# Designed miniproteins, single chains, continued (3): the designs that were tried, part 85

Each design is a single chain, and the fold is of that chain. pLDDT is the mean over its residues in the fold that is shown.

## One batch from the design tools (miniprotein)

Design m10944
Fold by ESMFold2-Fast:
Structure m10944 (fold): chain A 103 residues (1-103)
Amino acid sequence: AVTVARDALARAGEALERAREAVKASTSPGKDKALAEIDRAAEELDRAVAAVNAGDVRAAAEHLRRAARYLERAAENAGDEKVKEVLREAAREVEEAARRVEA
């Protein structure tokens, strides 16, 4: 369980960084708001890591689901449709990580 949880967290972190790079590379309106929502997702990912280290995989999954919701909000603020697609894909990957952590 712990090894699976750590792999899931690493994949969630990779998805979050791809989302951040996509937003940074854009010149879209709402870029600053999208980056702020990504920062909130990163804070929730840090909380998920702390929860796994404490042995609380349920709390970790809840924090990952919150991170995915912040990535969806980032997508709403992105002005470029391609950037919105990257953010929505990242949110789906983080949701999948939440399911794997609880498995």
Scores: mean pLDDT 86

Design m10945
Fold by ESMFold2-Fast:
Structure m10945 (fold): chain A 65 residues (1-65)
Amino acid sequence: SAEQLEFIAKAAKEEAIGEAIAKGGDPAEAKVEVRLEGDTLTAVATSAGGTGVVEVDLAEALANV
């Protein structure tokens, strides 16, 4: 659903920002980009001190348990 995709995208963005901060990035200056390529959602957070990258396989993430 659209709500699940929004939730996944938000979580990926937050995780990417967290990685950038862990590498010395400034959270106030982090630029976040999200790309959807087929069934892969990629979130990239770039800051002067570090960059975080998170990839989510949407087919796997949306699979029934």
Scores: mean pLDDT 76

Design m10946
Fold by ESMFold2-Fast:
Structure m10946 (fold): chain A 87 residues (1-87)
Amino acid sequence: APSKEELVELAETQVKTKGKELKLSKEETDIMIEIAREAIERLLKGEPLEEVLKKVKEEAEKKKIPEEATKLLLDLVRLAADLIESS
């Protein structure tokens, strides 16, 4: 199974790459990475995917993350869950 550090690094790489394409600020990408990190920690603690996705959406909305960037976060959380399950 991938480590928390490996999953967070994957999420950080994807957020930085797609964030650049979406012209997100460094502040927005840093917030997204923190949300992804918290979501990965919740998944690794055994929280259900649907509950984690709900929390990610709530945090993104509170921090005024753009809709397209929020979609990226949700897709990354689903990918992380799949990687944890397939190991």
Scores: mean pLDDT 84

Design m10947
Fold by ESMFold2-Fast:
Structure m10947 (fold): chain A 65 residues (1-65)
Amino acid sequence: SLEAAAEALWNAPSLTEARALLRRILADHGISLPEEELDRLAREIWEAPSLEEARRILARTLARH
């Protein structure tokens, strides 16, 4: 589910692991982003002030592609 994916990203032990997980989630949806954009989005989701905000960021990313 989208919520489970967002929760896994938000609770990742490190930004490096959040980035790797985001790449896999996007690939599962047929999405490939430039490395710079992937890095920015992973950081934005991982550093989100709440799970709700992390979910919104991930949902917007998936909806745009």
Scores: mean pLDDT 86

Design m10948
Fold by ESMFold2-Fast:
Structure m10948 (fold): chain A 81 residues (1-81)
Amino acid sequence: SEEIEDFKEIGERAIKTVVRYLKERGVPDELIEELRKRMEEALNKYIEDFKAGKITFDEALSRFFRELARLVQETLERLAA
């Protein structure tokens, strides 16, 4: 499906951008790799939910970006603590 390929491309690009940004800010590699895995798991989950007809493409994309933002925020808050 073109929509699945588009979602995967958008999601992978967003994840790469976040990882690059955090590396440039000196975030420890261990925390970046943990975050990367969680972001990739979220992407795969919403792709599978969309493929299974549980949610629409727009809902999958929206939920993915909300989860991505939440995961990034939690990682930055752990560094501030």
Scores: mean pLDDT 87

Design m10949
Fold by ESMFold2-Fast:
Structure m10949 (fold): chain A 78 residues (1-78)
Amino acid sequence: LTPQEEADVYLALAEIYLLLTKQGLEKGADPEDVKRMAEKAIELATKAIELFRESGDEPGARQAEEVLKEAKEILEKL
């Protein structure tokens, strides 16, 4: 994978884990499971930001930053 393709994969995974986190909250899942999903979304989004910035893709970095922000906001409320 190129760094750009790798960044795209990490962003996609971060978005999936964020969706799982939101689903868990809406369905009243175990807070520990929701926390783990949110932490994984944060980890993956952080990696995507690093790779997008390395590639000079500021729009991609901003999209990953939004995922990171939302996941952190959810984690802080748990």
Scores: mean pLDDT 86

Design m10950
Fold by ESMFold2-Fast:
Formats: C-alpha cells, structure tokens, sequence
Structure m10950 (fold): chain A 95 residues (1-95)
C-alpha cells in the first residue's frame, strides 16, 4: 500500500504546484492502494484491461501501479486512452 510518507510527498508536491486536484487524487490513490492485489486486478479486468497490461502494471508497482491505473480509468475516456497508449509503448519496447 501507499505509505503515509509517500502520501505526504504527493500532497507536498500538489501544494507546491497549487493543484488541489492532485491532493484529491493522492487521497484516492492511497485508499485504492490499501485494497488487496486480487481486488485491484479484478477491478482492472472489469475496466477492460488485458492480463498482459495488468501484469505490466503489477511489475511496475504492485499496489501503486494498479491503484494509479484504476484512478486514471475512473477519470474518463481521455485518461483511459492515455494509459492504454503508454502501456502499448512499454510492451513494444519490451518486445
């Protein structure tokens, strides 16, 4: 899960940039990161990600990577497309 120190760092970053939305996102990310890995994976499957994409996110950060992906997908279609483009790019670079 996201540690209190990691949450504090994200909040400090958001405050320094005068971005209250970043603070709200950090809180949501913290809440999601405390869910079991299986719950996070299941939510991503329900949101339409493939097992390959989910495995890549888990390797990048088991709690944070999966939680951040859920948050991005919850924000809407534009964030979904941005996430999918980045995952495709990483998969192509690993090939």
Amino acid sequence: PVTDAQLAAIVAQGEALNKPEAIAEARRLYELSRLPLEELRERLRALGLSEEQIDLLERQGPGLGLAAAILALERGEEEREALLRELEKVIEEEA
Scores: mean pLDDT 69

Design m10951
Fold by ESMFold2-Fast:
Structure m10951 (fold): chain A 75 residues (1-75)
Amino acid sequence: MVEELKKVIDKAKAAATKSRADALKELGKAGELMLKMGADQRQINDFTTDAVLALDKSVADFKKVLDEMKKFAES
């Protein structure tokens, strides 16, 4: 039971990392399309930076909760 919970938590963390990577890849494509549509490169950079910061915070907050769940398995 404890080892199964730890494995599920580790898979959830790995899934979050993969989702972040996939989201960044699609964000990069969106930036390229906006540039082709005549958008200002500085505005694209600002949107991209804000999106990355928001995504990184969300992933960090998610993993922090998963770490607390892992501590429950070790108590």
Scores: mean pLDDT 85

Design m10952
Fold by ESMFold2-Fast:
Structure m10952 (fold): chain A 66 residues (1-66)
Amino acid sequence: ADEYEKLAYEIAKEVALKLGLSEEEAEKVAKEVATYVKQIADVKSKEELEELARKAAEVLAKQLKL
């Protein structure tokens, strides 16, 4: 498995859960963020990946809370 894809999934799930989403909603956010990260060809470092995953998770979690 892609190490960066898995890391993005785990970070996004943790962020979504901390923002008060259910486990099912957090899993949906995590899957979307992992897919998004996999499609981005210009992620160059683990630190950049972690920041991107957190920001994407926050945006998606906010949309699901509406």
Scores: mean pLDDT 76

Design m10953
Fold by ESMFold2-Fast:
Structure m10953 (fold): chain A 60 residues (1-60)
Amino acid sequence: SANDQTLQVVVDAARAAPSIDEVQRMLDGLEAGAALGGDTVGRIADAVRRILDEKRQKEA
């Protein structure tokens, strides 16, 4: 579905991001979007949060 494709594109972009700051910016935008409604945006934000946490652990 279009929602699954959007999730995959954003997840791939977050994983490929060269810095934690870039992933944080992606998350900030998604959380702002989720506040306006929609289950799909919330799921994408959750996935990006997990990627951000994983990247932070690898840098520690």
Scores: mean pLDDT 77

Design m10954
Fold by ESMFold2-Fast:
Structure m10954 (fold): chain A 65 residues (1-65)
Amino acid sequence: SERKLASAGTAAKILGVESGGAEVEVEGDTIRVTFKGVSREEQERLEEALRQIAEDRGLKLEVFY
C-alpha cells in the first residue's frame, strides 16, 4: 500500500512542484528534492508542499540545495 501511494499519488503531485524550479524523485519511502537556484521563498513553498505530501503518504522528505 505504501509503494502504491508513493507511485500513483505522490508522482502526480510532484509534477506540479518540479515546474517550480525543483527536481524531485521518490525512492521507496523517501521523497528527495533538489533545488535549482530558486529563492528562499520559493524553496520554503516547495518544501512545504513536499512536506505535506510526505506526511499524507507516510513518507520521509530529504532536501538538497
Scores: mean pLDDT 66

Design m10955
Fold by ESMFold2-Fast:
Structure m10955 (fold): chain A 87 residues (1-87)
Amino acid sequence: LSLEELLEETTAVIDAWFSPAGTARVATLPSGGAISLSGIPVGHIEGAVADTVTPGVKTVAEAEAVARAAATGADNRVHIRPRYAGK
């Protein structure tokens, strides 16, 4: 089941939480908040997201841009409510 992949993502998120390198994957808000790489917007959330963000620079940049847009409230589609939304 995808649980094992989620466990790997959870481990990666935890590692990012403690590692400054991981912070680059976590979009930081101007206010000082942070959105994990798992905070991909609903528009980009699909079956593929269960594996990982996506192997590629394009997805990393896209995730950062979208996370920042969500943080600024620019996109209504960017509300954490997909599969593993914590809120």
Scores: mean pLDDT 43

Design m10956
Fold by ESMFold2-Fast:
Structure m10956 (fold): chain A 79 residues (1-79)
Amino acid sequence: SPEARARRLLAEAAREIQRIVNDAKEGKITPEEAIKRLDEVRERYRAGLATLPPELAAQGEAQVDAMFEEAKKIIEDLA
């Protein structure tokens, strides 16, 4: 279903975002590089979500944006 696909995309985005945050915490990448990688993840998942029905796409994009803001706060605390 479109709803199941939306949930899968959001779960995949959350895992990828968490990996970037962990890499920054471990010093494998700089906070600036982590923010850049987060932006790339955001763009990629927005493109995937845009293939869903418009209402689900809008809801998914809002959730991805919220995940991004949470990750950004963690990375900013590392700088």
Scores: mean pLDDT 85

Design m10957
Fold by ESMFold2-Fast:
Structure m10957 (fold): chain A 113 residues (1-113)
Amino acid sequence: MEKLEEAKELLEKAVEAGLRGDVEEAREYLEKVEEIARELLKEGKYQAALELAKELVEAAKRLLEEGGDREVARMLAELAKRIALEVMKKDPSLILEAIGVILEAIGIELDVS
């Protein structure tokens, strides 16, 4: 639970950087979010990892709606997709939710291409 809250705080910082067009600062925050996601996956916390992937998709949508950096939105969606794919492979009970996140992330990546 503490790790998920830390990831959400780092994610808000990445969105703020993306709104300023600071791609490198956003990348640094997203690398930290990815480290937390890897920890959640290693611990078998698949529901928390999938919740983080959903938050990443919502952050990408928010960034695009507010006219932020398209490359940062792509990075958010790509990370969400990678997390959801791992959850789908590890926890069959979450397959349908994970597929939903993957499809939304792919839609964002296509929109920012």
Scores: mean pLDDT 88

Design m10958
Fold by ESMFold2-Fast:
Structure m10958 (fold): chain A 69 residues (1-69)
Amino acid sequence: SLFDELSNELLKAVGEKDLEKIKELLKKAYEELPRSQFESLVHFTIGMFRLDGREDMAEEVEKFAKSLL
């Protein structure tokens, strides 16, 4: 599914710390997925950065996601 594809791509982009790719993927999720699935991907992405101690990147992701709403 598109959700599974985007989840896998987001996991890779988080590992690579590619914030621009993360924003691209989250924008695509916002446009193409149900809101609940978009919110799940945002939550997972923010959570992954927080677990990695990257609060700076977590905040940028949260700010970007809120800008889409």
Scores: mean pLDDT 89

Design m10959
Fold by ESMFold2-Fast:
Structure m10959 (fold): chain A 96 residues (1-96)
Amino acid sequence: MLEKMKEGVTLVVVFTGDAEESLAKAQRVKEFLEKLPETLHVFIRQVSPDSWLVYAIFPTKEAAERALERIRKEFPEVSAAAVQYDSATLVKELLE
C-alpha cells in the first residue's frame, strides 16, 4: 500500500464558468479518467459557485502526463490542468 502510494501522482483539472455546464464537463472528464486502466482515484470538488476541480491519482508520472495531454486535446476549454508529483500526502489529507 505505502509503496503503491509512493509512486502516485495527482492530475488536477480546473473548470470555471457556468456552474451547471462546468459540473457537466467535470463529470465527463471524471468518467474519461476512470476508464483509464492506471487510474487509482478520481473525485470532483466545487471550490466556488463558478469553479470545479477534478483530482485523479495515477501510479506513474507517465500515465498522469498522458492523461493530461488527452485532456488538453479533448477539452481545450479547460481553464487549467497540471500534474502534481507528491500525491501520497495529498490523498491522505483529502481522505481523512
Scores: mean pLDDT 69

Design m10960
Fold by ESMFold2-Fast:
Structure m10960 (fold): chain A 96 residues (1-96)
Amino acid sequence: SLGDLIKALVDAVNAEKYVEAVELTKQVLRALGIEGPDLDRLAEEVASILLLAKQVFGKQDVVGLLRNALHVARVMGASPEVIEALEAILKAAEKS
């Protein structure tokens, strides 16, 4: 399920597995209907912010990590595409 995929992403981020986190972010974005020529770059940027949130706030549950990552993205002035991607992932996580 999408919820299982998001949980796997958060587990990879909490374990600081960068390559796995990028791959899982890409799978989550595709499952949310987010496609395009820049998907690889978007997934790398989103995964990097998730890892930064883990470094700043420590290990977190699914919703906690995503909320803190969204806060970090906004504070850093991340692109609208990155913010929209994090908002979409958080919304999906809150439904599961």
Scores: mean pLDDT 88

Design m10961
Fold by ESMFold2-Fast:
Structure m10961 (fold): chain A 78 residues (1-78)
Amino acid sequence: DVRQQTADLLESSGEREREKGEEYEKQGDLVKAAEHYERASEMYELAARLSPDPQRSAELEKRSEELRKKAEELRKKA
C-alpha cells in the first residue's frame, strides 16, 4: 500500500527531525531545537493522516502533539 509506505517514510523522517531537535537542545540552541521538533510534529501529523490503521494514526497524532507542545515551551525559554 503506497499510503502505508509513505506514512512509514514520513514517520522515519519525523524521527530524524526529533533526533536533530534533541541534539540542538543539548547544545542549548533552543530556537533550532524548536524548529526541528516542529518539523517532526508536522511529519508525524501527515503520517497519521495517511496511516490506514486507526490505532497507529492515534499514536502518531499523540507524538505530533507532544512534540508541538515541546517546541512551544522551548520557544518560550529562548
Scores: mean pLDDT 87

Design m10962
Fold by ESMFold2-Fast:
Structure m10962 (fold): chain A 73 residues (1-73)
Amino acid sequence: SRAEIEAIIAELLRLGRADPRFADAPSDAELLTRILARRGQLSNERLNALNEEIENFSIEDKLLFLDLLLSLP
């Protein structure tokens, strides 16, 4: 659902801002892009689990995720 995808994005942003490797990203969109680009290379198991969940989304949920990503400041 949209609410579930929004919750995943919020959790990724929260965990990413807590990680010194990403905390200095100038925007939430850039932060999220950096996290997604480093799938399997993250020190945080929860971040890797969330990335895996996103990759297993239906095509409909992937399109909704992209729409929400493009709407980030």
Scores: mean pLDDT 75

Design m10963
Fold by ESMFold2-Fast:
Structure m10963 (fold): chain A 97 residues (1-97)
Amino acid sequence: DEIVEYIKVLVDEYAEKLGMSEETKKELYKIIEENKDDIELTAEKVAEIFAKEAERKGYKEATPEELKEYIKDVILNLETDKELQERLKAKLEQKKK
């Protein structure tokens, strides 16, 4: 559940930057929850949706491919990078209360 919450926080930040619709965010949350036991699959699916959204919106600060690689790398590091997990957990706990 904590990894799912970390991914959702990251999704929210990038969705806001891209002007993503609530409908698309709900689909991302569903993908994250349904694929929580397969982080590589979650990373691929989330990154693909962000790349398509960035291309559709004409996002200029990164190419669709750069954004896809970035989102995928961040999600994969959430599971394997203990320092990153600890820092995100602290941020989540601060927002919890």
Scores: mean pLDDT 75

Design m10964
Fold by ESMFold2-Fast:
Structure m10964 (fold): chain A 74 residues (1-74)
Amino acid sequence: MDPETEKLMEKLGFDDSQFGELISELLAAKTQEDIEKIKKKFGLSDKELKEVQKYIERVQALGKEGRAHAKEMA
């Protein structure tokens, strides 16, 4: 597993199942209201929510770069 994922899970006190559910719910969120509900459901502070959002953005950016790189090499 990615070391950054493990560190974030340890910092938040979440197991694999809880962290996976959090990420899935945040990816499915369409409005600020959805994000606020997720924050309350998982007991996240504003700082913790921001760290999780940065993690998601980083993972999405890596996936997007990998796709662009594959297109450049084709």
Scores: mean pLDDT 72

Design m10965
Fold by ESMFold2-Fast:
Structure m10965 (fold): chain A 75 residues (1-75)
Amino acid sequence: SLPVLEYVLQVAAGKLTVEEAARLLYEEFKGREEEVLAELDRLAQSFAGSGRDDLAALARAIRDELVRLLENPEE
C-alpha cells in the first residue's frame, strides 16, 4: 500500500506542513496521483468514521493542495 497515512500523521505531529506533505506526495508518487488522491479520500472517510475529525480535516487539506499542484504543474 502507498505510505499516504504516514504523511497525514507527520502533519498531525507538526513534522510537515500540509503544503510540504502534498509536495512530497506529488514528487514521490508521480504517475500515481489518482491512487494517492483515492487513498487520501479513503483516509478522510475512515478518520471521520472513527471520530478523528482533526485527522480527517488534515487528509482533506492535503488532498486539496495536491489537486492544486496537479491543476498547476510546475508552479
Scores: mean pLDDT 85

Design m10966
Fold by ESMFold2-Fast:
Structure m10966 (fold): chain A 68 residues (1-68)
Amino acid sequence: MEEAKKEIAEKLKEAGLSEEDVEKVLNSPTFEEAVKLAEEALFKSPKVTAEDLVEVGKLIQKLKEELE
């Protein structure tokens, strides 16, 4: 859990979000739902591919729009 949140926080910072915005994302209900969906997908597929990381990137983009 903590490692996944840290990884997402790093990517959000790299995308240009401030530390304050990153904390808001991590505490948002939409983010919790996105994490749950990602875990559900990983449960069905034991191997994580580069394509899965691209999908996560798209979810981060959508979350950024909701923060506005």
Scores: mean pLDDT 63

Design m10967
Fold by ESMFold2-Fast:
Structure m10967 (fold): chain A 96 residues (1-96)
Amino acid sequence: MSQQAIQLGQQSLDRARRMGDQSSIDTVQNSIQRLNQDPQDTDAIGTVVAVSGVIAGRDGDRDMARQALDLARRVIDRRPTPQGRIALDVAEAAVR
């Protein structure tokens, strides 16, 4: 799960950099660093999913949105946190 979150995070980071979205760059980079230190950091995974869902929805990228949704569902299944629930809602909206 953490490796998939890092891969999705890198995709989001590349897009945020192309847009000059410094807030998304900082948020995703911090989450990737946290996941490299603690692969079980579900808040960091949830943050990557939420940011990726927003970017995917903005860009109309259904493949990226499905990747975010798949990760969000796995986060909720393992640890139902408020951040994970928000990430799931964002990812589900992006797929629609």
Scores: mean pLDDT 76

Design m10968
Fold by ESMFold2-Fast:
Structure m10968 (fold): chain A 85 residues (1-85)
Amino acid sequence: MKYTLITLEGEKYEFSSMEEIAKYLGFDSVEKIGEVGDKEIYLLTKGDKARIALKEGDKIYVSSKEFSIEDAKKAAKQIEEELKS
């Protein structure tokens, strides 16, 4: 499966896994924490810091904000609710 990271600047980079995207962005791990239809929500973590990634088909979008792990989990649930509307 193809994983295409869409940066905040609109650039596109192709990877073979979510783990490669996490490493490219400087994170140590990735965890799938939600799913709505064809969209998947991931948490990218490094130490006490996290970003949220949304996968839609082949496209991956990553949050502009860096969160604490707890705040990232709360924000991810809010994104999941928005995707249901």
Scores: mean pLDDT 81

Design m10969
Fold by ESMFold2-Fast:
Structure m10969 (fold): chain A 95 residues (1-95)
Amino acid sequence: AQTYASKEELLKRLKADSLYFQNLIPDAKQPIQNLINAVVNDDVEAIKQAAEELSKYLPKKTLADYLDQLAIDAESVGLTKAAETLKKISSELSS
């Protein structure tokens, strides 16, 4: 499993990985940045709000796949609340 040494390294990786989506959908830049910050801070309510906003810009499957990857990355650094929240939202989008 891929692991990150710190929340700071995770934040840098997530920002880099999100550049693809930000370039495809520039209007989603702020919601994506809000989601990444919420994940790194293990902030359940902020994750829910950012994911809801992103659902306006991304197809359900694309958002679900992105949230699943974020959940794996969050779990790898011990952000358990963020990982569980991301998995729940992704599951709801994939149903």
Scores: mean pLDDT 77

Design m10970
Fold by ESMFold2-Fast:
Structure m10970 (fold): chain A 61 residues (1-61)
Amino acid sequence: GDLALARDLMQHDLGLSDAQIDAVLANLDNPAAAIATIKAADPSLSDEQARNVIDFLRSHV
């Protein structure tokens, strides 16, 4: 997978810190946990937006 692309997306488009990015990546094998983690890091995301981001990350990591 393209881990660098995934990190760049979360850092530049969502404004996540390295620690928040690491938490999302650690939960990618559990989509519900990954969605909850990214929403906690960026509360402006809707459930649909968070799911779309996690689906994208899972296809590239």
Scores: mean pLDDT 82

Design m10971
Fold by ESMFold2-Fast:
Structure m10971 (fold): chain A 79 residues (1-79)
Amino acid sequence: MSKEELEREVKVALARMAKSVADLALSRPSTSPDAAAELQKIRDLLEQAIRAYEAGDMDEGDRLIAKALALLKQLKAKE
């Protein structure tokens, strides 16, 4: 068990948890169509990040997570 393997496993677990939360938000009837579209983009980026981490591409995984966080911040600013 390398430090890099542990970091990858933790990042995959956290991204999967974030994706589950996004899936729950999308299942709510009160979610507006605009918010649903942005949440779907965030969900897709999280899924791509999980795949990148599982492939060992930590830099691409981190980049995809950063992009998902930027979209989440933009969605919050529209409140």
Scores: mean pLDDT 80

Design m10972
Fold by ESMFold2-Fast:
Structure m10972 (fold): chain A 68 residues (1-68)
Amino acid sequence: RSELLAQIGKELQALYEALKARDFDSAREHYHKALSLAETLGPEEVEEIETAARLMSRRLGVDFSVLL
C-alpha cells in the first residue's frame, strides 16, 4: 500500500507539471496511471485522485475535461 501511495503521488506530481506546461497528452497519461493504481486500492482512493485532479485543474485554469 505505502509503495502504491508513493507511486500515485509521483503520478499526481507529473500530472501537475504537465498541466502547468499545457501538455494535455502527458497530463491525461499521468492522470489515468494514477487512477489505475488507485483502483487497486479501492473506490475511496479513486475519489481522492479525481478530487485532486479537479482541484489542480481549477487552480491552473484548465478545463478538467482535457483529462478524460
Scores: mean pLDDT 84

Design m10973
Fold by ESMFold2-Fast:
Parts: sequence; structure tokens; C-alpha cells
Structure m10973 (fold): chain A 102 residues (1-102)
Amino acid sequence: SSLEAEIDLGVIEVYLASTYVGIKPFLSEEEAKELKKEIDKLVDWLREKLPSLTSEQREEVLKVVHEMAKRITELIEQGASIEELLKVIREAMKELEKIYES
């Protein structure tokens, strides 16, 4: 694994943690736990896969994660359900799998 991949993972972890902390007050305790579980799955996948990606693929991954976090924040401000937030994360995960397979 390269140092650059470790830095990219750190950036992703900060964005996801900041997103979670920012939206947690708008969720019930049960909804917050479900969201964190899905985010943790995404982080675990990235931790495993990110070191094997090219620099170009890592830039695409960062873009997907940024757009996902932005969309989650926009949705929660609009009063979206937990199911809508989880759908955004799952769709982002599918995009990440496509990048990995390319």
C-alpha cells in the first residue's frame, strides 16, 4: 500500500465522520445506529480496496464519497427518511464497485 492511499482513506474517514456527526441530531437513536452501521461497512470496504486502486480511480472514489456526503446532508435538511439516506449510501457503494472493477 502507498502512503497516498492511506492519506486518501484518512480524508474519506474525516468526511464521513463529519457527515455522521452533523446529521445525527436529526435522527432517532435507532436510525443513527443503522446509518453508522452502513457508513462503517463503506469505510471497511474502502480500507480493503483503496490500496489496490490507481491514482485516477482513487480520485473518482473521493468524488463519489464527496457527492454522497453532500446528498445525505441535503436530504436530511429536507426531512428525508432514514431509508432515503441508506439508499444514497448503497447507490454510492455500487458506483465504488464499478470503479474498482474498471
Scores: mean pLDDT 84

Design m10974
Fold by ESMFold2-Fast:
Structure m10974 (fold): chain A 87 residues (1-87)
Amino acid sequence: SERQEAIRQTSEGLLEVARSSDEMVEKIKTSAGEEVKKVLDETARRVGELLQKYEENKETAGLEYREKAREVVKEGARKLRELIDKA
């Protein structure tokens, strides 16, 4: 399951970067902390769903789920950036 491991490592790394953004939001004394947590929770849930589908189809459609997971993380990161920029 080399592709499954690659997806998990990429998702974990990106979520770790996103969690570090929570500390920045806290430091700038903004009310965006709740919105940031919401985006992180939603992104994690969607990535989890895609990882489950990847496990079911790892021999035939693994690359498609990897691309979808990357897109979900990119969308989450975009939303986090918008929230931080507005704070």
Scores: mean pLDDT 64

Design m10975
Fold by ESMFold2-Fast:
Structure m10975 (fold): chain A 95 residues (1-95)
Amino acid sequence: SELLELSKEMNEALLNKDLKKFKEKAEELKKLLKEYAKEHPELKAEAESVIETIETTVELFEEAEKTGDEEKYFLALLFNSAASSGVLVIERRVE
């Protein structure tokens, strides 16, 4: 699954503190989620929720890298876990 592979690559980038790679993979995943929502309108609300969670994760990770705030980095890890769970739910519903 391309959704699950992108989610995995985002998790790896976040754990490696690779903000640039994380942002690149986040944009790819958001684009793919938008395409899934077009093909499956019943998943639009779930896809939009996951996209919002991804965007929040990016903002938290950017702030953590800019300020060195470990609490923001911890929150980014938590939000990324929530986004990964949402991706799994969407992928399961299209099967």
Scores: mean pLDDT 88

Design m10976
Fold by ESMFold2-Fast:
Structure m10976 (fold): chain A 95 residues (1-95)
Amino acid sequence: MKEFLRSVANILRLLIKRVEEAKKLSGEEKELELEQLAALLRMVASLIKKHLEDKELAEKVVELLLKAAEALRAEDLDKAIEYLEKARELLEEAA
């Protein structure tokens, strides 16, 4: 379980960096990147829901990831980063 938590936290660190880089994009390139990032967040949320043994922690992290995906759809990148950092912190605290 500790290895799973660390792996997911590392994935979220990489996704946060991608959201930061997406701030530099414009037009169709930005829209495509945000759509891909939102899809990846939903996929990560599904993996957490399925595999994380602590179901209370899983529900909290999944909620934050889905809020981050909605923030990306609204192009509120700062809010997306805030939700992702909170999710990452919860996973690292539990590892």
Scores: mean pLDDT 87

Design m10977
Fold by ESMFold2-Fast:
Structure m10977 (fold): chain A 89 residues (1-89)
Amino acid sequence: MMDAERLARVREAVRNKASDEEIREAARAAGLNETAIEGLLAIRRGDVEKALELIRKLLEEGDDAGFLLVSALLSEVFNSTEPVEVPVR
């Protein structure tokens, strides 16, 4: 089975807002490290600051596949929905 198919499953799990457990299982099956998994979970939860911090750590670790996947998913979230202020009532 090709690595691209495993990475596609991870991408779909995050896009479909799957559970933390499902994302972890898919990411481990794709051979992603714990830093990449934490980045994917941060994106799933909408924690932009944490996702950016983990992207930086992936660069320092030299994990190109994890860096590209997490960065692409974060970019997709911002490209499909403009951040707007939600008034607190």
Scores: mean pLDDT 73

Design m10978
Fold by ESMFold2-Fast:
Structure m10978 (fold): chain A 63 residues (1-63)
Amino acid sequence: EREEAEARAAAEDELRPEALELLEQGKSLLSEETAAVAREIGETLRKIGDEIEKGIKTGKPPK
């Protein structure tokens, strides 16, 4: 996001080296959290797909 990138650049210019390192670490963690959300969505879609398959089978119950 552009606003976040610009705010970070301004902070880097003001903060000391040790604080800059902390900012980089925070950015990395935020990225990983986004990946976790994407994975959960993928698993939900997979479950829905499985339910659809079963729905087709249930639509025509055995005699």
Scores: mean pLDDT 63

